# Designs tried in a protein design run: designed miniproteins, single chains, continued (3). Part 29

Each design is a single chain, and the fold is of that chain. pLDDT is the mean over its residues in the fold that is shown.

## One batch from the design tools (miniprotein)

Design m9049
Fold by ESMFold2-Fast:
Structure m9049 (fold): chain A 58 residues (1-58)
Amino acid sequence: SILDEATELVIELLKQGKTTEEAFQRVVEWLQEKYGLSPEDATEIAIKALKRALEILK
């Protein structure tokens, strides 16, 4: 799913040493570029992906 791919990307960016803010912004841009999502829809999915990634990394 799009959410699973976005979550995986957040985890990869955080492992590369990006901050949570940098990872979030990169995923919002990536969702718009790859899937043609609106900024609003991309932001909603990116928030869910970030929360899920942070739970996995606990």
Scores: mean pLDDT 88

Design m9050
Fold by ESMFold2-Fast:
Structure m9050 (fold): chain A 61 residues (1-61)
Amino acid sequence: EIEKAKKAILEILKEAKGPVLKAELRKKLEEMGIDPDVAGEAVLELYKEGKIKIGDTTISL
């Protein structure tokens, strides 16, 4: 489940032209049927792995 969320996050960020607003990322993941708690855990795991950057309002590769 977390692995599916991680994959979805990376695909969304790869398709973006730049940083994605945290609110927009959450909305897209919810539209894909991903639980907000699982999505939050996936974001933290990707950050720990050095695969994403977390800003004040945005997330990027």
Scores: mean pLDDT 81

Design m9051
Fold by ESMFold2-Fast:
Structure m9051 (fold): chain A 72 residues (1-72)
Amino acid sequence: MSEAQLRELRERAVEAAKRGDIEGVERLLTRARALGASDEQLVEILEEMLEAAKDHPELKEAIERSLAFLRS
């Protein structure tokens, strides 16, 4: 995927995480994979979303599980 596409998806994912929009986050990650995002790029997006999801413990837990899976 292009740098511009990665940046747009990252920005949208962070905004969805700020809102606690679990479904929106899942859709954006699925789109990133479909556009050819690497596991390393997905980890970068997930790390930014962790900071944004600080007020949403259920979403934060889901992001942490995804990070653990990608790093294993």
Scores: mean pLDDT 80

Design m9052
Fold by ESMFold2-Fast:
Structure m9052 (fold): chain A 73 residues (1-73)
Amino acid sequence: SAEERGGTLSSAPLKDVLEEELLEKMKGALLRVGAKDPEKAVEKYVELLEAANAGDEEAAKKKAEEIMKLAGV
């Protein structure tokens, strides 16, 4: 049977688990759409997370735009 405890790892905080899950989904999506440089896109995503965590919405938005360009959007 399927065994799901809500998708949380061990005793890791929910925020960390959710972040990792989102990263996996994003990486999969980028690979599926044939992004030119998935590694660079992931690097920009990390920068986006840092900016968002710091409360810098402007910087986060710029990183998102760069990711979209790399994905061919």
Scores: mean pLDDT 66

Design m9053
Fold by ESMFold2-Fast:
Structure m9053 (fold): chain A 67 residues (1-67)
Amino acid sequence: SEEERQRALELAEERGREAMERLLPAIKVVEELLKDPSTTRQQMIDAAQKAGASEEVARAIVDHLLR
């Protein structure tokens, strides 16, 4: 039904918002490190992990922001 579809979209938006809120500290740390050209990719990954991201997520954030 349309009501079930609308509920599913609302839940997806809520989950996306929660996921972004959890990742924001890691993204912010990498963005700040990107302002310094001497920062290595590995240092950015390590900082994102320290901010709460898993290794896979930290690599994805860094690779996305470096492209």
Scores: mean pLDDT 78

Design m9054
Fold by ESMFold2-Fast:
Structure m9054 (fold): chain A 56 residues (1-56)
Amino acid sequence: AMKANREFAEKQAREALEKGLTPEQAKLYTLLKARSAGIDVSEEEVERIVKELLEE
C-alpha cells in the first residue's frame, strides 16, 4: 500500500514537471491528485519525490 501510494505520487510529479510546472507547482499538483484519488501521501514525501526527479 505505501509503495503503491509513492509510485502514484511519483507518476503525477513526473507528469507535472514534463508539462513545465515549477517544482512548487508540481508538488501542489501531485498532492491534489493524490487526495482526489484517495491516496494518502505526506507533503514531505512529495517534496522529496520532486527533488529526486529534478536530480535525475
Scores: mean pLDDT 79

Design m9055
Fold by ESMFold2-Fast:
Structure m9055 (fold): chain A 68 residues (1-68)
Amino acid sequence: NEIAELQARIDAVHKRIKEVEEELKKALEEGNREEIQRKLAEIARLVGELINLTLDLKKIKGQPAIFG
């Protein structure tokens, strides 16, 4: 169902964020400013996606049934 699909997508994005966080840690250890900037930008995009999916999930859960 739509709720389960959105939850699965949210979980997938969360997993991606963790992977990019690990890459960011390596970039920080290396002192590579360009990589740090790129990884931060990628995390920001993923967080934006997570927010949108979470809002969509809340809208679907809060929407009354129009036929029942």
Scores: mean pLDDT 80

Design m9056
Fold by ESMFold2-Fast:
Structure m9056 (fold): chain A 55 residues (1-55)
Amino acid sequence: SAAELLETARELRRRAEELREEAKKEKDPLRKQLLEGMAALLEGMAAYLERLARK
């Protein structure tokens, strides 16, 4: 359902925000890049699900 897609998208965005915060504290540039990349992928998935949920 649209509600389930939107709830999943919200969870993905929450996790992406957590990864962005972890990346700010990360001193290893490779790990920082990985965390930022993972956050961007989750944000992209959330945007796709939000688009599918629209009427």
Scores: mean pLDDT 89

Design m9057
Fold by ESMFold2-Fast:
Order: C-alpha cells, then sequence, then structure tokens
Structure m9057 (fold): chain A 66 residues (1-66)
C-alpha cells in the first residue's frame, strides 16, 4: 500500500540521515527536506524533527494522509 511504501521510504531516509556526518541542525534540515519530498510524492503530510536525549540524536517522524 502507499502507506507501507511511505513508511519504508521514511525509515530509509531516517537511517541515511542519522548515519551521515554533521550537526543535529544539519541532520534536521536534511530529514525535513527528504520528508517533505516524500510527503509530496505519496500525497501525505509529513512532519520531521531530530531531538537530543541523553546526548543521542533521535529522529522523530509523523505522517498522515493529505
Amino acid sequence: SRREALAAALRRLASEVMASEGSREEKTALLREGAARLGAEFDAVVEADVITVNGEDIPVIRAAPA
């Protein structure tokens, strides 16, 4: 389904961004850009952020149908 394909694409995006070198700010920008692109492709509203918990950067992504 489109929902499953979007979820798989977002998981891949998060893994690639979080594995990249850079600051939390740079990773947040890349994640938001990629999420917006995937949202447009899959006709969905996607919100993405990177939070820091105990010194670890964690991606947070939420998606809903447009």
Scores: mean pLDDT 82

Design m9058
Fold by ESMFold2-Fast:
Structure m9058 (fold): chain A 91 residues (1-91)
Amino acid sequence: MEELRRELERLIEEARRLIEEAKEMIKNKEPKEKIEELLERARELVEEARRLLEEILAREDPSDPRVRELMRRVIEVESEVTMMEMLYVVL
């Protein structure tokens, strides 16, 4: 349980770091290819974070404030990645 929480926290922090790096690259007008690479890595981390969150929710009480806070953070990071992908990774 504690290991899963720690791992989830690390994934969220890493994804946020990549998002901030991508924002800085956008500000500096870096090549779209580099921005896409960072967002792809952030997406992979968010997907892994979601899977760990589902594992935590299966084992822990979803009314636990700590669990709810982790859920909120995962949703926030996922939303940021999705928004940046829509703005900068036009398919």
Scores: mean pLDDT 81

Design m9059
Fold by ESMFold2-Fast:
Structure m9059 (fold): chain A 80 residues (1-80)
Amino acid sequence: SPLKERIEELYRRVQELAKKAKENKDKLSPVEFAVLGIVQAAVAFLLKYHDKIPQAEAEREIAGVERDIEYLEKKLKEKS
């Protein structure tokens, strides 16, 4: 399904993001690292249970997670 494909893409992005964050600990604040942990948990939950929650709710959660991933990806690309 398109929803599953979108979640699988987010899962790949969050794994790469987590790897880069560990390699660049100076680029993220403690709060931003906490948000990364929350995003990792949210994507794992959506991947496991997307077919058990209402589609509109899943789509809203996916949109929120996408925004957080985009923020953290941009932060890791910024110059000190």
Scores: mean pLDDT 83

Design m9060
Fold by ESMFold2-Fast:
Order: structure tokens, then sequence, then C-alpha cells
Structure m9060 (fold): chain A 118 residues (1-118)
């Protein structure tokens, strides 16, 4: 339904907005060699992604969204979680973290497009 799509878009837009803020803070922490703060920010991003996935899956299940759309959303979150793990494992390599962060932001844009076409 149009209402379910609007709710999913609102969740995705909030998730992207908060993720962009956390990525900016992560890069700043790494530039300052504050790896303790950087590790906490990765944990916050993991929790944010898990919450966004749960909320989106709930809306899709209640709205009886097509199985292929649900599978595609779950695959995007699986890829996002892999990138977050890779960022956490490479905190001392700013250029690698930036590369993973750029790919993470691309997946957030893919998520929004996928929902808008649902």
Amino acid sequence: SAEAVAEMLAIAEEFERESRKLIEQLIEAIEKKDYETAEKLIDEMILLAAEAQERLMGVMEEGDAPADVRAAVNELFREMMRLLRLMGENLKDLEKVKEYAERYLELLEELRRLIAEA
C-alpha cells in the first residue's frame, strides 16, 4: 500500500540520516587516532542497522510485501553488516574505512530506491 511504502521510506530516510552522522563521527575519531570512540561508533552503527532492518521487516510482513522484495532488503542489510565488520577490523586504515563507508552509503541509496519501487 502507499501508506506502507511511505512508512518504509520514512524509516529508510531516518536510517540514512543517522548513518551519515555516525560515519562522519567515525572518520573524525579515526583521524584523531581515537580508536576507542571509533569502536563504539561501529557498535552504534551495527545497532542502528539491526533496528532499521527489524522495523522494515515488520512493515513488510504486515503489508504482505512480495517475497523477492523482502529477500532483496535482507540481502542489502547482510551486505551492510559485512561492511560494518570490515570497518571495525580496519580502524587503523583510514582509506579502507572511507572505501567501506562509501559502499555502505551506496547500499543505503539502493535500499531507498528498492522501497520506492515496491
Scores: mean pLDDT 89

Design m9061
Fold by ESMFold2-Fast:
Structure m9061 (fold): chain A 58 residues (1-58)
Amino acid sequence: SEVAKQLADTALEAGERFLKAGLYEEAIRSFEAALQLDPNNERAKTLLEEARKKLSEK
């Protein structure tokens, strides 16, 4: 599970970078990957919802 945590953190970081760049579809995909690896990651859940909301505003 240590590897799963590291991969989840990597996906979360990638999602945050995409979100800052305005690449909302890529951000959503990265946060979904983080949640597959760590389903209880509250930061990933919050940022996923933010990315979805921003995508819907296009």
Scores: mean pLDDT 85

Design m9063
Fold by ESMFold2-Fast:
Structure m9063 (fold): chain A 82 residues (1-82)
Amino acid sequence: RREYLERAREAVEEARRNPDDPKKAAESAIEAARSAMAVAETMEQLNQAIGLQLRAIAAELDGDAKLAIESAEEALRLAEES
């Protein structure tokens, strides 16, 4: 659990370092979402984490680094709530 929370925090910081690189921001957001999936204790939390991973993929396709960073931050919050 602690290792996944640390990975999610590092992923958020990496996404924030790449505000002009949608691909790198999205890759970090996907990692944060996967960390949230790994610590999910309920089906609802798992479904929310999967949704955040899909949002990060959409952000990469749309070239939206801001959406990717927001998705990473939401994934970290979800992981901390689990």
Scores: mean pLDDT 81

Design m9064
Fold by ESMFold2-Fast:
Structure m9064 (fold): chain A 81 residues (1-81)
Amino acid sequence: MKAEKEREMEEMYKLAEQTAKGLTAQARQTTSLEDTAKKLDQMAQQAKDGAKMGMSGPFGKLYDELQKQADATRAEAEAAK
């Protein structure tokens, strides 16, 4: 069913967003904001590489969300200085 597949993709996109937020929260608890941003940048690049291997949908969204979290964390680190 067309609507069912669209709903599954939307749920995967929400899962990618939650995963990025969870990884950011965990990194912030264990490392500095600068190191957290660097880790998220590395994870985003890994997700981008996965998307290029033909799994673009889920990995593409994970890349976007991880990059947003990395940029936000870097901005917070800079503001905290």
Scores: mean pLDDT 75

Design m9065
Fold by ESMFold2-Fast:
Structure m9065 (fold): chain A 82 residues (1-82)
Amino acid sequence: STLEEIRRLVNEASRAVLAGDFARARALVDRLAAITGDAATAAALRAMIDQLAAETDPRRRATLATATSLILIGRLIDYELS
């Protein structure tokens, strides 16, 4: 089902972000955007991933990675309730 694919993509993108696999995270966010039509959320997530990839301070990097992961999970809840 579409919701099962969205859940899989959100979980995989969250894991990729936390693991520092930004190329995979971007690809998964783009796939999520293609399925949901939510271009605004995809653009925001891509911007956060780009900031995360450029961040050299470990504390700030960890905070941004956590924030990006939480936004992904929050959007999954919204999609499930729609």
Scores: mean pLDDT 82

Design m9066
Fold by ESMFold2-Fast:
Structure m9066 (fold): chain A 86 residues (1-86)
Amino acid sequence: MTPIDAALLRRVAAAKTVEELKALPGVEHLGSFTAGGPDGPETLHFFGVYALDENGQPQERAATVLFDATRGEVAAILPPEAARLV
């Protein structure tokens, strides 16, 4: 299992903006798409959360985060294998 900091996952879950997620160590923006939401179309962003080595280099994806930029909240924390829409 790829190790991940539990405190990092808590900060990810508490994020309110795309910029806040991008500022977290080991969090990389993968892409965005527009999807239908309960209150109309919403912009969703996929982020990868990576374990970092001693040099700060990303190793393996530990989680995939789905962030709803329209609502300013994390919609889901998904398995590392979860892909963005092709």
Scores: mean pLDDT 71

Design m9067
Fold by ESMFold2-Fast:
Structure m9067 (fold): chain A 62 residues (1-62)
Amino acid sequence: MGRELIEKAKEAIEKGNIDEAQKLVDEAYRVAQELVDSGRVDEARTLLAEVNKLKEEIEKKK
């Protein structure tokens, strides 16, 4: 799930659809929070790293 959201967010950025990319990144962030709550900390850390990278790309495209 989280990985699919990251891939879709990357595609949205490439297409210049920044609003869509932001929504997908926000959903991936929520998934990461659920992973932390479930004790799946390593998966959450990997997803959060991708989320942070995409947030920086989105900010540069605004």
Scores: mean pLDDT 81

Design m9068
Fold by ESMFold2-Fast:
Structure m9068 (fold): chain A 68 residues (1-68)
Amino acid sequence: SELEKYLKEAIEALEKGDVKTAKEKLRKAYDIAKTTDPELAGKILGVLKLLEEGRVEEALKLLKEIYE
């Protein structure tokens, strides 16, 4: 799934401290999820909100819970 690929790439980016790439991947994942899984789309927005607030460790934890 492209959605799962983008979520995985976002996790890998955050683990490397690349917040910009993680946000780009999460936006792509959100675009897929908003039409197929509204609950998952909401959770992805939550991750993006944490990243906007500089809460990178909390964002990564939430993203791993979504993916795993």
Scores: mean pLDDT 87

Design m9069
Fold by ESMFold2-Fast:
Structure m9069 (fold): chain A 60 residues (1-60)
Amino acid sequence: TVTLEAEIPDPLRAIGAALRLIGDFPEAEVRVEGGRITVVLPDDPELAARVRAELEAFAA
């Protein structure tokens, strides 16, 4: 498995980002704790790269 994390200091923005990730990547397990998003993926480098790019966009 691959675990990706991102920090979004606004908890409401973090929740919104998590909902978008769940919609875009239903195969991913998404968790939110305050301003931290954690995404757990199968061992798929292409999927992990796509999720990482979207997480980085939300963290900006």
Scores: mean pLDDT 79

Design m9070
Fold by ESMFold2-Fast:
Structure m9070 (fold): chain A 75 residues (1-75)
Amino acid sequence: SEELKKKIEELKREALMKEVEAAMYLIRAAVIKLANKKTGVVDEKAIEEAEKKAEELEAEAEKLREEAKKLEEEA
């Protein structure tokens, strides 16, 4: 049905947005690591917080992807 297709698309879009946000946090962590290497200043907490946020967002995206896949298999 058209309604089911829209719901699947919405879940996939939400998952993609969270995956992109997670990637941005990983880039942030990488930038901090590069800055630390060049300056000798270590901000381990900022790196850990960014990596943890990325992990949480990836887990949320995976859950949304699984929901979308389940709906596709039931259709």
Scores: mean pLDDT 86

Design m9071
Fold by ESMFold2-Fast:
Structure m9071 (fold): chain A 104 residues (1-104)
Amino acid sequence: MEAAERALEHLEAGYRAGDLPGGFLRAMEALGAEVHRVALGADGLLDAAFSFEKDGQRVEVRLERVPVETARELFRALIEAWREDRVLPGQRLDVRVTDAGLAV
């Protein structure tokens, strides 16, 4: 899907420029997603919340204090899953960092 390809390009360009939040915003716009929140702290931890619809499916994603490198990998995986129709009807994703790693 061309929208997913453009989203990946925006995400990676932002990451390389040291502006993952900006890259993320442009990536989400390319997917037609609604961004509710995006903030990167000086500690390199990202907060983000967004939603989008694909084939009548509402997908809601929230990240709480996720390291920038991990957030980049998660965004890539989500865009790829969206591209490959691996997101199921009614699926919701809530991702947070725990003492043991990531919880979804």
Scores: mean pLDDT 70

Design m9072
Fold by ESMFold2-Fast:
Structure m9072 (fold): chain A 100 residues (1-100)
Amino acid sequence: SLAEEMRRVGEQLLKAAREALEKGDYETAVNLALFAAMASQDDPKLRAEALLVAGEAYLKMGDYETAIRLFERAIEVSKDDPELRKRAEEGLKEAQEKLK
């Protein structure tokens, strides 16, 4: 199905985004993670994970306001996933502390 194909694309983009994040290529990590989120609009868990990676990349780049918005969105999408929600809340707290 189209949904299965989009999930596969989202999973591949998310994997590439995480690799870019780990290597310090934050611009590539953001772009790949946001594409993964778009591909995963019908998969809340994959979408939350992609938003988390994008939020982390913006946090590393010092764009704390954008990171906060992405982590807040990840929390909303991951309400039924306690582990993803916890990770998003931790990211949100770190970004908020950096703005002080």
Scores: mean pLDDT 88

Design m9073
Fold by ESMFold2-Fast:
Structure m9073 (fold): chain A 62 residues (1-62)
Amino acid sequence: MKLLEEIEELAEKAGLDEETKEGMLDLASKSEAAAYSVLAFLYELLGEEEKAEEYRKKAEEL
């Protein structure tokens, strides 16, 4: 799933450890809504508020 690759890249950019990254990927693999929620969280950590809000809305619309 392309969303999982984006999550992995953002987690590495945010400086998250391997255990946290694996947990996020596992959660995101369970549903598209979960993947969007994880992406929103990661973009918020990176200070990309507009992208965080976009993915948060996508998670809510599912």
Scores: mean pLDDT 80

Design m9075
Fold by ESMFold2-Fast:
Structure m9075 (fold): chain A 67 residues (1-67)
Amino acid sequence: MSLPDEEEVAEALATMYLGLLRSAHPDDVEALRAGADRFVALMEKVLSPETVARIRARLDAEIAALE
């Protein structure tokens, strides 16, 4: 079977991490943003800049939708 692309794995991880943050801080947008920033900083060490930019855009869009 074909393995998912690094980008698809990163998107899945970002979605899972956001879900965990939202479960812990359902109405705290600042806590969600801080958590997203920490996650992106960790991903910058192991993923391409393009993949990291997509993760950040996804997290920012999801958090903005909660405002």
Scores: mean pLDDT 73

Design m9077
Fold by ESMFold2-Fast:
Structure m9077 (fold): chain A 67 residues (1-67)
Amino acid sequence: MLSEEQKKKIEEWLEKVKEYLKSKGIKLTPVQKRVIIHEILKELNLPDTPEIREYIEKLLEEIDKSL
């Protein structure tokens, strides 16, 4: 289970990604989503579990829909 602190850090990191994608007019591909998940796990020192990956994936889907 993700802590509220971990969720906040994930959301803050992904907000920067959203700003970057919006500025470039880039749509997320499945490959780019996988790369972003890997990078955020590494950057935030999060365990690589299906639960955490699914949480990040949902946020990326919301970002993709907002672009």
Scores: mean pLDDT 78

Design m9078
Fold by ESMFold2-Fast:
Structure m9078 (fold): chain A 60 residues (1-60)
Amino acid sequence: SLTEEARAMLEAVLKEGLIVGPEIFEVLRKHLPEEDFPRLDEALERSEKKIKELKEKAKA
């Protein structure tokens, strides 16, 4: 199911540090139940922090 595929992607972001764009998070939100939204928000925040750190590293 699309919900199970969305959960698998969310797990990949959280466990393996997969970097995905905000557009992918919008797609995930549409297929995940509300119970998964806190984890989705956490994954988005982690992804944004990682992107920021990579940009800072490149500018330093």
Scores: mean pLDDT 76

Design m9079
Fold by ESMFold2-Fast:
Structure m9079 (fold): chain A 82 residues (1-82)
Amino acid sequence: SKEEVLELTKLEMRALGVRTEIELALRNPSTPEEEREALARAAEETLAELERAIERLKDRKEDVAHLKKLMEELRELLERLR
């Protein structure tokens, strides 16, 4: 449905935003610990939502390759942030 497409698009945009913010934080050695912790929480929450979306889409036999790639990229960045 249009609603499901919009919700998925919002999730993808949020994940891309978190990815960008973490990359910027990693490039800046002055990034405060509190900001890194906040980004780690945002990444963990976004990863949980991506995992649920992937499970739902798989049940409907929809292609999830792009979401899995985004999830892998976000997990790698989260590990580097810690």
Scores: mean pLDDT 85

Design m9080
Fold by ESMFold2-Fast:
Structure m9080 (fold): chain A 75 residues (1-75)
Amino acid sequence: MRYEIVFGVEPSARDALIEKARQLAAEHGGRVLGVEETADTVVLTVEIPRQSVAEVALALDKVPGVRLLGVGAVE
């Protein structure tokens, strides 16, 4: 299933967030479909099992300089 996960991100933390997101999505049998970056936020579009989205989002929130802002299912 597809999800958009929105993070507030310090500029220095962006590469670490994206790398960790790709790793965690792959570990859960999914992938990162897209990354949209603004001055202070990153929107990740991920395809992962429904049961994995909370675990992935919460694990990414633990990256220094990253704050989870929201998660939405996308059809």
Scores: mean pLDDT 84

Design m9081
Fold by ESMFold2-Fast:
Structure m9081 (fold): chain A 97 residues (1-97)
Amino acid sequence: MSKKELEIESLIALARMALSLDSEQAEKVAKEALRLAEEAGDKKGAAEAYLVLGEVYYKKGDKKKAIEYYQKAVKLAEEAGDEKLKEMAEENLKKAE
């Protein structure tokens, strides 16, 4: 695993941990993870970051934005060939609708 991929995974883990404590910090960290994933061409990392962003906006009551982020997570997970991540994003999408 590259140093950049490890950094992306660490930021995603931090964002997930922050979701139950501080949604603003979770959003900030998830957006940074997304930026790094997009720069690296890491579709799996980008999908995971979008999944966290969807959860952030769902908790804020912005279901429309949550749905948009979950849809992006599904697409990127499918492009990455990560069936489990795709299933997680689809489940969150169904719950947000």
Scores: mean pLDDT 85

Design m9082
Fold by ESMFold2-Fast:
Structure m9082 (fold): chain A 99 residues (1-99)
Amino acid sequence: SKEELVEELLEAIKKKDVEKVVNYLRILESLEWLDEEVVRRIARALIETKDVEFAEELLKKSEEKESELGKKLAEYALKVLKEGADEEEEIERLVKEVL
C-alpha cells in the first residue's frame, strides 16, 4: 500500500539506510505515488536527521541508481542543512520541481 511504503521510507530515513531510502523512492516514482503531502513528509524527515553526510551519501546513491526524486530530495536537504537556506521556501521549490 502507498501509506505502508511511505512509512517504511520514513523509517529508513530515520535509520539513515541510504540503500533502502533510494529503493523506496524509486518504487514511489515507478508507481506514481507522489503527491504534495508525500513529498513534504519525506523532505521534513530528511531535515529532521540534521545529517549532512547522510544527505551527501543519498545524493551519490540517487545519482548511481538514477533516481531523479532522490537526487532532488538530497539537493534540497543539502541546501537547508549545509547552506542554511530557508526550509519552507526550499520545500515549496522542491514540490514544484518534482510534481
Scores: mean pLDDT 87

Design m9083
Fold by ESMFold2-Fast:
Structure m9083 (fold): chain A 108 residues (1-108)
Amino acid sequence: SLTEQIAELLKRATEAVANEDLAALQAVLAELTALLRAHPDNEDARLATLIVSYILTLEQNPDLSAAERQAILAEMEELLSKIKNPEVKELAEKLIELTRERVAKREA
């Protein structure tokens, strides 16, 4: 199903973030973007794509200010709140939490 494809891509994004694999994270974003093009009315695909795009922005720009990083994290939390499918929401929440932990470690 489309939900299973989004869930699998979010799991791959989590692995990419954990491994600091920017190329793998870019590949996940490309696949989510392709799914969104095939299913433009799917809100969860759009929200997942935006979340992964913001995570890629954080990972590509380690020199962002604490305020800029906090603003991006807050925007991802807003996107998370709009996800309708419970499995997609749980996976996106885990991905955002891992990203938050990495940001906090860089600020410490």
Scores: mean pLDDT 88

Design m9084
Fold by ESMFold2-Fast:
Order: C-alpha cells, then sequence, then structure tokens
Structure m9084 (fold): chain A 75 residues (1-75)
C-alpha cells in the first residue's frame, strides 16, 4: 500500500521539476504539494515537509502568496 503512495509521490515530484524547468511555477507548486500529501499519508513526515517547502517556493515564484503560505504552514 505505502509503496503505491511513494511511486505516485515520486511521479508528482518529477512532474513538478519538469513544470518548474519550463517556468510553469503554479503547476510545479501543485505537483509538489500533492507529492507532500502522498508522503504524509505514507507516514513520511520529513519527506512531506520537504515537498511542502518546495511547493511554497514554487507558489511564491508563481506570484500566489496565499497558496505559498498554505503550503509553508503544512511543512
Amino acid sequence: MKASLYAAGDILYVAGQIHESRGNYLEAGEDYERAGELYERAGEPEKAKEYYLKAAEAYRKAGNAEKAAEAEAKA
């Protein structure tokens, strides 16, 4: 069960990196936040925190301060 959450989280992390490399910071933030949620559900709070912080940074680059604050609060 948790292995499926890790696989999905890893896919979303890679998707976030691709979006970020293309300047699609809003989509990158959404992918990183979703990856964080999956790692949190998998029982990996430290890894979830890492991805929530990446999501917050991506949201700040996208100009969405509200989503950035929400993601940072989850970390």
Scores: mean pLDDT 82

Design m9085
Fold by ESMFold2-Fast:
Structure m9085 (fold): chain A 86 residues (1-86)
Amino acid sequence: MTVKIVVKNGSTGTKMAALAFGEDLALRGAEVSSEVSGNTLTVTVRGATPEQVEEALAFAKAMEKGGNKVTIKKEGDTLTITIEGP
C-alpha cells in the first residue's frame, strides 16, 4: 500500500522527524519521495509493507502525543496521515 505523511504548519522538529522516518524506510528498500510546498511537507512511501504501515501508525501516535493534531484517512490502497502543528 501507499503511505502519505503530510505535515501542515509543523515545527522544524516535526518536519525533520517525518523526513528522518522516510529516509530510514528508503534505506530499508522502500520507494520514498518528499515534497515541500509552502508550509506543507509530504513524505510518500510507495509499496509499504504491513510492518512499515504499523511503523507509520506508531509515528503518527508519537506526533499526536507531542501536541500535534493527527488525522488518519484510508482510501483504497492509500493511508494518509495528516499532522498539523500548533
Scores: mean pLDDT 83

